# Designs tried in a protein design run: designed miniproteins, single chains. Part 85

Each design is a single chain, and the fold is of that chain. pLDDT is the mean over its residues in the fold that is shown.

## One batch from the design tools (miniprotein)

Design m2946
Fold by ESMFold2-Fast:
Structure m2946 (fold): chain A 80 residues (1-80)
Amino acid sequence: SPFDQTIANIEKLIDEAKSPKEALMKVTNELVNSPSISTPEQVDRAAEVIKEKFKERFPDKAEQISAAVDQIKTSLINRI
């Protein structure tokens, strides 16, 4: 599905990023601009995938990233 492809792309963006800042910037752009993320439930699922991938790849920044992702999630849900 388009949503599953978006999730796979988000995971790839985190895996290929050179820094936590680059990863966060790229996944934020994907979340904001992806037409396949159109429901609150899809935003929630994408946010959880991002948090899990950051915890795996950037554990020292996971808590800070989790807070940033929650803020982005709230903003996106309010636009739906």
Scores: mean pLDDT 82

Design m2947
Fold by ESMFold2-Fast:
Structure m2947 (fold): chain A 104 residues (1-104)
Amino acid sequence: SKEKEVRRILVQVEAGVTMIYLRWLLDPSVSPEEKEEIGKLASEIGEIVRQLFEGKISAEEALEQMLKLLEELRKIAEKLGDELSVKTIEENIKLLEEGKELVK
């Protein structure tokens, strides 16, 4: 179903973001302030997935909120010069955009 595919996309995106977050947490070149900002974004992403699975928000709302948070993460990755994370985030943004097409 379209709903099952959207849930799959959001879980995949959350997993990808979590891996980037863990890398940045372990990176001594990332400032404490940047780590706090990244941690907040990772937490907000997890909360979106949780709310969707609990039926508290729609698939459309979850996709829209997740896209906004990934755009913020992309800007952080660009500031850090982390080209690999930029590419990974852009691939995940594309997955979310595909999810939006499913719910049209």
Scores: mean pLDDT 86

Design m2948
Fold by ESMFold2-Fast:
Structure m2948 (fold): chain A 100 residues (1-100)
Amino acid sequence: SEVDKLLKELQELYMEFNDLYDELYTGIREKKLTPQQVLEKVKKIEELAKKIKEKIDELLNNPDATEEEKEMAEDARKKIEEEVEKLRQLAEEYLKELEA
């Protein structure tokens, strides 16, 4: 079904988001990233988060999606927004350390 296809696309996007998140987080923790690399990785994560939210909106507007699937999508949106915000704060703190 179209809903099953959309859910699979979202699952793949979530995996990509987690991989990019872990890459940036690890790079910050190991102090291996330049300011330019941090900014570029944050931008990619924000762009990916935007794509995920757009796909969630498609699911929420699909009449064939179940209430449970829509609730899970709304929960995922909130989690993604929270994780992006925390990552921005971590990146800003790291960039300040590099300026010291």
Scores: mean pLDDT 86

Design m2949
Fold by ESMFold2-Fast:
Structure m2949 (fold): chain A 91 residues (1-91)
Amino acid sequence: MEELEKKIKELMEEIKKLVEEALELLDKQDLPAERYAGLKLRLIGLELDAELEAKKGLEALKKGDIEGAKESLKKLEEIKEELKELLEELK
């Protein structure tokens, strides 16, 4: 059970790092204002969704809901993959 908590926390830290990297790349791009704003909002939205899923997973673990924690971990992995795809688009 401690392993699921650790995985959720580690995955959230990885997501935060990917968001920071994507925002830095976005700021270095000479993008039109509308595209910049849209991409920045998407990045912020993904980070917020990840924080909410991490919170849900940790709360599920406190209640002994292992399946709920695993579902939150799966959602965090999906958010991480979407962030990686977006990061590649910004390169």
Scores: mean pLDDT 83

Design m2950
Fold by ESMFold2-Fast:
Structure m2950 (fold): chain A 100 residues (1-100)
Amino acid sequence: MKVIAVARASDPEAVARAQEWVEELKKQGIEAELLVTDGDPLEEGLRYAAEQARAGKEPVLVVAFLPDTGSVVAVYVTPDARFEERDGRIVLHDLNSVVV
């Protein structure tokens, strides 16, 4: 399974934490990459992960490092996953995952 850590470009502390975590996962032999975005980390991460899952035909784990709370949100995205925004929340369809 591929892991994508996502952080907002305007939050250097979140970017640093995400980078350290990606490097730790790589040391353990896990495929991991960092996505730095000017948008919302969760929304951009889910979009990128859906594209990656479809291209690779394998599931992707998104871990979004939130700028305001220091919290992280993890979402498991399958190749058949679809997402939509409803009531200010990302809703995922056709996946076996938990949204935190």
Scores: mean pLDDT 72

Design m2951
Fold by ESMFold2-Fast:
Structure m2951 (fold): chain A 65 residues (1-65)
Amino acid sequence: EEEERKKRMEENKEKYEKWQEVFELFSKQPDNEELLKIWQEFVKENKNKKLTVELLEELKKRLKE
């Protein structure tokens, strides 16, 4: 019970941190058109998939490129 709650909170915390990092990347870019395109395509490609930390890390890597 408590152990599962800690694991879930930890996973949610990692997802939240990755989302914040993605948003910061958008804010730092002077030309965000390509970043918005990458975001939209990523969301579209993964619409039928469960959102995981791995997918968020892949998105972050695409945005850093």
Scores: mean pLDDT 69

Design m2952
Fold by ESMFold2-Fast:
Structure m2952 (fold): chain A 73 residues (1-73)
Amino acid sequence: SAELLLRALEIQREMLREAEELRAQGVSDEEIEARLRKRVEEQPPEIRRILEHIGIRASEEALERWEAIARSM
C-alpha cells in the first residue's frame, strides 16, 4: 500500500541521516551497513520487505522516485 511504502521511505531517510552522521564521526562503512541492516531487521515484516526491496544503499534520487510512485497511488 502507499501508506506502508511512505512509512518505509521515512525510515530509509532516517537511516540515511544516521549513516551520514556516523560517517562524519569516522565510523567505517562496514559498521554503518551492519547497524542499518540490524535496524531493518527490527522493523515489522511488512515494512522490512519494502526496505529490503528498496535496499539500504539506495540513493536519495531513488528514494524520491519511490516517493513519487507512492504519491501517485
Scores: mean pLDDT 82

Design m2953
Fold by ESMFold2-Fast:
Structure m2953 (fold): chain A 81 residues (1-81)
Amino acid sequence: QLEKDIKEINDLLIRYTTPEDIAKWKKEFEENRKKVREALRLIFDEGLSYEEAAKKTGLSVGTVKRLADAYRAGIITEEDI
């Protein structure tokens, strides 16, 4: 019981940051990760324009351009996506 009470207090400390926020983050991050990977593939492997990659992935053209620039600079790699 005391062990359970300590766990409940610890969950309160972390829960409002970790379980709820992380679950929301993970869903958004995984969806965005897949879109980013596809956008980079469309540009670098298929040779599509930023507009075509944006249209196919649902990302903005500005986001696609920034991601392509970061990938060319080696800031983002396939392992990061």
Scores: mean pLDDT 66

Design m2954
Fold by ESMFold2-Fast:
Structure m2954 (fold): chain A 76 residues (1-76)
Amino acid sequence: VPKSTSAQGRGDLIDGRLLYKQGKYEEAIKLFENSAKKDPNLKAHSYRYISDSYRKLGDFEKAKEYQELADEIIKS
């Protein structure tokens, strides 16, 4: 049952973007994953940042997986 996690999800997305800008991609991924779990409305946006972060880390397989997941959410 969702228990008012929307504000925490948005906070995690903001903090994740800050870490991404600092080049802390592995830490940013964890916050983006938490954002997607806490607020489903941020899931597509969070998955795009996870994809970009994995690409920066050289994990192109994970980057492609999350990019496709984000695109499916946006197109539906």
Scores: mean pLDDT 80

Design m2955
Fold by ESMFold2-Fast:
Structure m2955 (fold): chain A 77 residues (1-77)
Amino acid sequence: MSEEELIEALEKAKEELRELAELVKEGKVSLEEFEEAVERLKGELKKLKEAYPSLKEKIEELEKEVERLKKEVEASL
């Protein structure tokens, strides 16, 4: 996977997580399913940060967005 392909995949993962957060707020997806998706993504981001130091800043930005979305969903319930 190239750096450009990784950036595209990270942006897509961010959009998918936002959509999932909205579905939780609408009561269509459980909080448990959302939390599982968050933990899975956090684990992948940690591994990517170790493998691609050049993307560290962009990955850390996404990690902040993931934590923000998690807190927003928890505050909505």
Scores: mean pLDDT 79

Design m2956
Fold by ESMFold2-Fast:
Structure m2956 (fold): chain A 85 residues (1-85)
Amino acid sequence: MEEEIERLRALGRKLGLSEEDIEAIIEAAQGDPEALRLISTLLTLVHGASEAEAERILAGLQARYPEYAEVLRRAYAIYRRHVAR
């Protein structure tokens, strides 16, 4: 758990997310280490991708892991608020 949280914090800082956005993403995972791992995968894959490609990546992960579809959507929404600034 702690390793997944610290990995996500390090990734969020590398992507330029605010500390508040990073903590919101961590909270959305509700202590599920698999959710934290999938969020880290999502953010790594969408970083540097076009908006259309990022949406395709999100949809693919949601289809593969439907039980995590909502938490992945929430993490992506927080990430999108940052890049829309």
Scores: mean pLDDT 81

Design m2957
Fold by ESMFold2-Fast:
Structure m2957 (fold): chain A 88 residues (1-88)
Amino acid sequence: MSEMEENKRKVKALEAVIKWLKKKIKDYNLPEEEKKELEELLKRAEELVKEAQEMIDKGEPSSKVEEKVREASKVVKEAIEKFKKLVE
């Protein structure tokens, strides 16, 4: 139960960060190539978050959900670091 609740919280946190980054990308008028790369990373992150939510909804083992959440977190972190380098 506690592990699953933690996974649910992480999924919501990732969704919030993805939404925040999408807004920032629009606000900053980044170069087209960098913007496309960030949009592709965020699209991949959204797909992974959706998969994690579907796994939770289907009652998949917490360990498998944790793996998917970890994968999504890695992609989101990559997008954040790339965005930071572009805006200093």
Scores: mean pLDDT 82

Design m2958
Fold by ESMFold2-Fast:
Structure m2958 (fold): chain A 72 residues (1-72)
Amino acid sequence: GLSMSELARRLEAGDDAGVREMIESLSDEEKEKLLAMLKRGLAFMEKHPELVSEREREEQRRLLRLVEEVLS
């Protein structure tokens, strides 16, 4: 399964290549589920800026972009 703590660590470090490598290790079905989950999560974060910092929203946007790139 996907290690969310390791994914978060790489994302925080700006290790886009390392993040892509983790995403690429997933099945196509898991990648699509991750994409859907991230889109819903980002929509929630944008509606509740008081609960999530701009840095966390930017990291989530970057992660979403990387997942979309892997699926392209």
Scores: mean pLDDT 81

Design m2959
Fold by ESMFold2-Fast:
Parts: sequence; C-alpha cells; structure tokens
Structure m2959 (fold): chain A 70 residues (1-70)
Amino acid sequence: EEVYLETTYQDDDHLEVVLYDEDGRPLGTVVARGRDAVLAFRDRLAALGAERDRRRHERYGAEAYLPAPE
C-alpha cells in the first residue's frame, strides 16, 4: 500500500525520482525539468503527503498523527 520515493538525481532545474512499491520493485520514474517544474513537483509531493496523512488520520484516528520535525 505504501509507495517509496528514491531521488536518483536532484539539481535546481532537474529532478529524477523513482517510485518503488513495498517490496522495493520499481513502479515508474518521474522526471521534472526546469526550475518551475522542480518547484511544482516539490509542492505537489508536499500536498500529496498532507492528503495521505489526512486519509490515514480519518481511517485510524487522530492519535496516529505525528508532525514532522523542522
């Protein structure tokens, strides 16, 4: 059920991330090119993380929420 992200390349204008399943099998690769695309990708990951946390919270209760440290 969980998907893991592995950053294979990161620069100001280029980002490559490989998606893995729970068994470590590659599901696909995401490539963002251009500074705007990299920023949008990072914003999207943050939004998806927040939505995933909301779904877990709704399913398992408020006590399961642990905010990330700084």
Scores: mean pLDDT 66

Design m2960
Fold by ESMFold2-Fast:
Structure m2960 (fold): chain A 120 residues (1-120)
Amino acid sequence: DKKKKEIDQELLLERLDGYIEIFKDNEEASKYLEEAKKIVEELGAEDIEKAAEKAQEYVTKALAAVLGVSVEELYRAIAGDGEARERVNARLRELYEKHKAKLEEFNAKLNAKYEAKLAE
């Protein structure tokens, strides 16, 4: 179990580092992602679930900043508000297309590392 928590922490940190690099031109999003990373580093592998929960607020703020929407609009979309959901989904599609190559490369790299670590 300890090894799984260490892998989960390493994956979360690498995922956050990847997003910081992909979205480095968005100063607001980068600041929120760095705060999320700090929370994960400070709480460590033993409390990875608690770290993920605390980091989620900052990840949500980073996503809102990257999409150019308010946090309230993002939460309305998650809650099933059709108008908010349509706007958020449109911006998510634009974000994915703009960063497609980087996101696909990053995801492939993480998947390869995860599979290698699970095989240990």
Scores: mean pLDDT 78

Design m2961
Fold by ESMFold2-Fast:
Structure m2961 (fold): chain A 76 residues (1-76)
Amino acid sequence: SLEEEVKKLIEEARKALEKGDFGTAVENYLKAIDLYKKAGKTEEAVKLAREMAEVFREKGHDIAAEYFEKLAKELE
């Protein structure tokens, strides 16, 4: 159920990102990362945060990218 909930949040975030709704995308990615963290899945949380930093960097959203980069480092 945790993996299903995380996948749903990531799917919702990706759809928001495709529509240019960056606020909703960030919110859903952060919820997914938080679920992994609370479940003790630190490696998965770090990986997702780093993937999101790269995605936002590629889309020119440097502030969001820096936020996810910092979050990944804090989770280590």
Scores: mean pLDDT 85

Design m2962
Fold by ESMFold2-Fast:
Structure m2962 (fold): chain A 70 residues (1-70)
Amino acid sequence: EPKKLSEEEVFKRLDELTEKAKSAKSMEEALAVKKELSDVYEQAEITEEINKRFQENLEIILKIENQINE
């Protein structure tokens, strides 16, 4: 079983992924960020606080994906 990420670790990872997504210049970079986001989601123990923060970061990454997929 993979180690569950703490709430603080989840927040840090999501912030890093959001920054990386905003700086993505190619579809491959954006997809890599999305894959990492999915991995964080699977490893996190979802609580209401984590879910709220996660939704905020997910929204940003989805906007970046939509921009690339135009």
Scores: mean pLDDT 71

Design m2963
Fold by ESMFold2-Fast:
Structure m2963 (fold): chain A 73 residues (1-73)
Amino acid sequence: MSPLLAAAGRVVVRAQALAPGLRVHELREVDGKVHLRFEVDGKFYDKTFDSVEELADFLSEVTGVPRGELLAA
């Protein structure tokens, strides 16, 4: 497992634990980027992120979970 995918996976697992409305359908690494397919409160997203920090920023925006909580583990 790549360090990028491992770090992204930790953020996603924490986001799912803290945001019951978040459903993750797919998480993968594509060309050194994080690709995430998910839904939050019935709205679907298919997004690519250049970093784990960008992923955490977006998940914080759409779930309301503080960015620091998502990056804590």
Scores: mean pLDDT 83

Design m2964
Fold by ESMFold2-Fast:
Structure m2964 (fold): chain A 91 residues (1-91)
Amino acid sequence: SEEVEKAEAYLRELAAEAPEENRELVEREAEENGFSERSKVVALASVALVEKIKNKEATEEEVKEFYKALLILAAEGGDPALLEKNLAEIE
């Protein structure tokens, strides 16, 4: 749970970097489609990362940390050994 909380905190910080227009779009889509708060945070974090990539501001390490956070959330309640294996394969 601590790793999940850290992953969510990381994604929330990244999501805060998304442009206002993208936040409005994500909030509208979430309301229309019943997205969870977690899904909104992931969507906004994805937008922020894509914008950084387009502007050549994203580092390889930042991209890796984003994918690690997604794997941690996806493995919530799952097998910790499988999560460790998947994280080790992200180089």
Scores: mean pLDDT 75

Design m2965
Fold by ESMFold2-Fast:
Structure m2965 (fold): chain A 56 residues (1-56)
Amino acid sequence: GKVQSTIETGDKYGPVKVMMDVSGSREKMIESAAEDAEKNSGAGEAVKEKLLKALE
C-alpha cells in the first residue's frame, strides 16, 4: 500500500508531502517517494538525498 509522509528538506523546497510505496523493499520506498516529490514539486533529488542520509 501507499503511505503519505512529510520529508523536511531544509532547503528551498521546505517540507514536502509524498506518497511512498511501503509494500516493497526500502529501496522501492525511497524511489517511490522521490518520484512523487519530483512529479509534484521538482524536489525528487532533495527528498532522495534526505531519505538516504537518514538511513546512514
Scores: mean pLDDT 76

Design m2966
Fold by ESMFold2-Fast:
Structure m2966 (fold): chain A 90 residues (1-90)
Amino acid sequence: MEAVREKIKKILEDVLKKAEEYASPEEVEELQRLFEEAKKSLEEGTLEEAMKDVARFFSKVLELLKNNKELVQYILDAANEISLLFAEAS
């Protein structure tokens, strides 16, 4: 379980860094807030809480970056990997 949570956290960190390259300063602030909530749930919360907060983060990233096809594909691939990791933890 701990190893799965750490892998998910690393994927979220990589997605955040990539999204920040394309987002406005205000959008970066919102993404950082959602990332910190997901990170806290991964470190301190239940698996269900972590899944919910991770989903909120990805929904916002996709909303902000929806017009960049290559970046959308990268984010969908990351979300799929995280979904498989959560399934392994269940």
Scores: mean pLDDT 82

Design m2967
Fold by ESMFold2-Fast:
Structure m2967 (fold): chain A 55 residues (1-55)
Amino acid sequence: EKKEVEKLIKEDEKARKAALSVLTTLNADKSYLEDLSKASDKVFKAIKAAVEEAL
């Protein structure tokens, strides 16, 4: 169960990083990319911490 949840979290992280990479390739504003990346990381870390605490 815990390993399955960790796998899903890692797959979600990969998808988010791939999306940010595409935006970078399209020459999106660097400031916008940094803000989006920080927001995504904060949400991801909160979910991961909650799952680890629950298991």
Scores: mean pLDDT 67

Design m2968
Fold by ESMFold2-Fast:
Structure m2968 (fold): chain A 86 residues (1-86)
Amino acid sequence: SLDLSSLEVQPVPDVPVVSDDPAVAAVLARVQELQRELAERARAGASAEELLREGIRGLEELIAVAPPEVKAALEEVLAEARALLA
């Protein structure tokens, strides 16, 4: 049998948190889209600094319109990204 446990090195969260709030779902979908945009720029040869700046800008825009529950999580990610850019 094929053992897939060795592939858990980078678990991609497959939407483990389900929200019945469509506004929360829309923000989460936009976060996923932002991640895809950054990945495309990385494939095009963008530097780590450029990707961090783009990610920070995108996160700040999402935080401005996010509901409070999602805002806290986005602010945590933003703080980590800013620390990497320092």
Scores: mean pLDDT 69

Design m2969
Fold by ESMFold2-Fast:
Structure m2969 (fold): chain A 57 residues (1-57)
Amino acid sequence: LADELAARIARLEDPSHVAPLMYRAGVPQEVIDAFAKEAKDITDPAELAALVRRLLA
């Protein structure tokens, strides 16, 4: 579940594409908002993928 989403995120170069993918996957808006807030200083796709795994755990 979280692993599939994280794998897709790790292949993205543009962080703006992450939130739409989370929304399509049915992730709660609260989690998406938390991700957006915590991801402000993160531009590396691998770190964004790791953050998604933590928030969905």
Scores: mean pLDDT 73

Design m2970
Fold by ESMFold2-Fast:
Order: structure tokens, then C-alpha cells, then sequence
Structure m2970 (fold): chain A 70 residues (1-70)
């Protein structure tokens, strides 16, 4: 399990999505209220993308993480 710090800069609750090397489509994992958030992600892939998505489906923030860099 990997713990990541993210920041929701919007005034809206966002959806947190995770996309890994082993999945074609992102998976919704939780919702993020405005402000600083910590997310726990299962990390068995060589890399993953964690992104914050608004109610319209727009990506507001994303972070790419490589397990080799951990």
C-alpha cells in the first residue's frame, strides 16, 4: 500500500481515479473534498497515475508514480 498526498484546489468534491500499467481504463477509488487529502493506493504495478476528476469528467490534477522511484 502506497500513501500519497494530493491537493484539491477546487471548491468541489472531486473523484480520485487510479490507472495502472495493467489496466486500460482508470478505476474510481474514492472522493476528495476541497483541500489537502491523503490517499492509500494498492501498488503492485510498475507505475500508476493518480488523478483528480471533476463532476464534468475533466482531469484537474494528475500525478504519475513509478514504483522504481520509491
Amino acid sequence: TLVLGLYNETDETLTVEVKTDKQKEPVKVLTAPPGAIAIAVESESESMEVRLVDAKGNVVESRRISLEDL
Scores: mean pLDDT 70

Design m2971
Fold by ESMFold2-Fast:
Structure m2971 (fold): chain A 79 residues (1-79)
Amino acid sequence: MEEEIFGEAEFALLLMQAIVALKAGDYETAIDYLEKAASLPVADKEVIIGLAEEVMTGARQAGDEEAYKRAEELLEKIR
């Protein structure tokens, strides 16, 4: 259970960083943290899907085509 405990903590920290970046309008940084979180064995796919959809919405409104495409690709991989 040691690896599970550390994986859960790492996942939570990556999600917090993604949320902070998303709230700041830094969609590229937000998707970077979500991609890292999604790569963990303990990844909660539903949480990542929800946050990635928020990144897509924000990036589209801001005209950040790169962040939008990266979020779309992440959603395709984890669905």
Scores: mean pLDDT 81

Design m2972
Fold by ESMFold2-Fast:
Structure m2972 (fold): chain A 61 residues (1-61)
Amino acid sequence: MLDEAARTAQEVATRLLRDGHSPDLAERGGRMVARRLAGPDAEVTVRVEGDDVTVEVRPRA
């Protein structure tokens, strides 16, 4: 579940970057998607550095 959310968020963020959207919008979009899939009890981090997108989804303890 968490791995699926991270993968989907990375794909969405990468797609937004390819479509010419800003890194900030790509990070925001990816974070939104990950939270929707992982649920409100998950901590989500999305970072864009150039063409590289890193997504981390962790259960909130």
Scores: mean pLDDT 78

Design m2973
Fold by ESMFold2-Fast:
Structure m2973 (fold): chain A 67 residues (1-67)
Amino acid sequence: SAEEKAKREEAAAGAAAGAAYHITGKLPTSATGTVLSDTKAEGTAVADGKTFKTTIDSSKGITTTEV
């Protein structure tokens, strides 16, 4: 449903925002999430002028990288 998709997008955005904050010590200025499939979602956050991408994958777990 659209509501479940929105919740998953919000969760992905929150995961990226949390990771960005923990890495930089600064509150994110933006965070967005996207559902890629039934098993995968991706969040992107910007903190301290740096961009972080968090992938939530049911088979691989959660990973965060600086882009």
Scores: mean pLDDT 86

Design m2974
Fold by ESMFold2-Fast:
Structure m2974 (fold): chain A 60 residues (1-60)
Amino acid sequence: MQARIDRAAQAVAQQGVLQGLSDEEIRRAAYTVGTHLGLDEAQKQALADRALALAAQLRA
């Protein structure tokens, strides 16, 4: 499970930064992806938090 969340977070972060999305838009995209993957609420939150952390690193 964790490896799937990490891969999804990387994809969301990379696409979000490439498209110039805000942190709120990246969080929404992560939740949408989490729903598609069948994740529970805690896992969706972890996905969103990881995607935002990666996006911050990509923008540095």
Scores: mean pLDDT 83

Design m2975
Fold by ESMFold2-Fast:
Structure m2975 (fold): chain A 59 residues (1-59)
Amino acid sequence: PQEKFDEILARYDAGELSVEEAAAEVRKAGLTTSQRLRFADYLAEKEGLSYGEVARLLA
């Protein structure tokens, strides 16, 4: 699932995906727990969200 994770990040960084769209792609993709945590950290830092808010987006 590494290729899908990298694609989601690239599209999000390019502004092709909103926060909600990127979160939906992450939920749909067969990502590992480590990849999901990495994405959560990235979102929390970039968007200024709490971990609780990011967890809600990735639910």
Scores: mean pLDDT 74

Design m2976
Fold by ESMFold2-Fast:
Structure m2976 (fold): chain A 95 residues (1-95)
Amino acid sequence: SAAEESLQKFLESLSPEDRERLLEALRRIEEVEEREGPRAALELAVELARELIREGRLRLAALLLLVAQHRLREELGEEEIAKYLRPVAELIAAA
């Protein structure tokens, strides 16, 4: 799909360190989703994004949240996702 092609090109544009960090974060989110459900996975995604923001990695934090939102949207309503992501999105916008 066009989205998968865009994601692949994006991953190739990241530094090896940033790519590895993003993929490891996504792996941890998937593991938590399977064990504890989509809400726990969303909460972990928010925490990992906050860690990236504290490190000054704003672009990587925004991308992590976009990927997590896309993956979890089928199991969680848009309102539930927005409730968790809004405070973190505001942090990124304020930086």
Scores: mean pLDDT 79

Design m2977
Fold by ESMFold2-Fast:
Parts: structure tokens; sequence; C-alpha cells
Structure m2977 (fold): chain A 76 residues (1-76)
């Protein structure tokens, strides 16, 4: 269900933050879980491209938050 996907994504985000991951990395993982739930498949190549975009500064924390908001809407 969409609610279960959101709960699972939030739990993974919180675990990553507790483990000392950056907010960008934690939100990217939350986003990837929600996108996989909405699409029925995990897009690993897109995930790797987004990691590179975070590392290069092309993808900001603000953009990640907006992407996450949209992904939450798609899974519901």
Amino acid sequence: SGQEAIRQADEVRDLLLEAGASEEIALLHEYAILQAAAQGVFDGMRFLRLLDDIASGKLTLEQLREMLREARERVL
C-alpha cells in the first residue's frame, strides 16, 4: 500500500541519518524507495546518476525535498 511504502521510506531515511549519512543521501534513499513503490521497479541507473548529481552539486537538498514531495504524492 502507499502508506506502507511511505512508512518504509521514512524508516530507512531515519536509520541512515542515525548512522551518520548526510541529509542528501538519506533523502535520496527515501526517494528511491517511493519511486520503486510507485513504478513497481527499482531504477538503479537513475539512482547512480542522482548520486553523481549530489556529489557534483547539480542536485541540491531543496530539489531533493521537492522530488520527495512529488514521489510521496505518486505512491498514494
Scores: mean pLDDT 86

Design m2978
Fold by ESMFold2-Fast:
Order: structure tokens, then sequence, then C-alpha cells
Structure m2978 (fold): chain A 94 residues (1-94)
């Protein structure tokens, strides 16, 4: 069905997003706090804690953006967008 296809697409996008963040978290210059948030996001995802996974991914993105020289305001806006997108995708994939 078209609905099943939409769920599969959302799941695929979520999996690609998670894989991308997992890869980025292993960068040699990544702050330990960002690595910890990425690891906690994976643990929450594996445990079925979608809200916790989204929150930790957002925190990871904030720390990653700051480590790349983004302003606090820019980092927080980016993190919020990622958190909202991840929560939406997780609901759509369920």
Amino acid sequence: SMEALRQDISRGVLEVMLASYRTSSRSPNMPQSARDHADQAVQAYDAGDWDGAADHLGDYVEEDELSQGASREEAEKRAKRVKESVKRLMKEAS
C-alpha cells in the first residue's frame, strides 16, 4: 500500500540519518560530550526510547555545531530542527 511505502521511506531516512550521525561522532576531533550523546542516542534507540534518542541526537548536533565554530544560537536552532525531524520520522516509521 502507499501507506506502507511511506512508512518504509521514513524508516529509510531515519536509518540513513542515524548512520550519518554515528559516523560523524567517530571523527578524531569530536568532543567527548558529543560522542557520549551520540552513544546515548543509539542506546535509547535500541531500547525503544524514541524521545530519549531524539533528545540525545539533538544534544549531539548542538555540540558538533559548536565544535565546528557555530554560534550558540545557530547550534541550538540546528539541534532543535534535528530533534523535531527525528521525532517525526520515528513516529512515521512506527
Scores: mean pLDDT 79

Design m2979
Fold by ESMFold2-Fast:
Structure m2979 (fold): chain A 99 residues (1-99)
Amino acid sequence: MAEELAERVDRDKLLEVMASIAVGLAVATNPKIRSLPKEEREAFRRKMGDEALKAGRAAPNLLTAAQNIVEAVEKLTGFPVLSPEALLSFAAGIVLLDE
């Protein structure tokens, strides 16, 4: 297989996993989000996921994608989530374990 094609498949999957981790952790750790009504919480979660994926996909490399995802979620929540390096490491581990 062409390395470029394999890297693209892994990159898209990794971006989706990174966005899911950042959004999930933001929802779990932010008491303001956790106290929202179910419908409002789901709408906010969806908005965070969309913005995180958009920010990640615009990045030139995976570390910048992790930075952009964290920044997008933090801007929407007003609170820190995790380091970009930690996000990338956790997402890479999950993608590697999914085989």
Scores: mean pLDDT 75

Design m2980
Fold by ESMFold2-Fast:
Structure m2980 (fold): chain A 112 residues (1-112)
Amino acid sequence: QADVLGWARTLYNLLKNEQYSSAASLIEERLAQHNFDVDAAVAELESALKEAVTSDDSISVLVGKLFDLLSRNREQLSAYLSDPGREFLQKLLDVLLELDIEDALNLIKSVS
């Protein structure tokens, strides 16, 4: 969990500094750790982020910011990514969007 959150923060900082080649390399390294099993790599991130967003507001903020930066810079990142890397990026975006929507819905329910 701590390793996954550290990885996500590193990715955010690289994207914020427009270091797209380095951000792509970070994604490729993560995929290599999972023997390029995109589904396994995404499932580990989803599990860790889903648990963390309910216990730490800083993670909810990180999820939203990561989604925004990845969405805005998708074309730049895709230029440096392998085919598995692009598949990973698309699936990661889907996970981040789902978590961001779930957090927004919980906030709406809490204000009643």
Scores: mean pLDDT 79

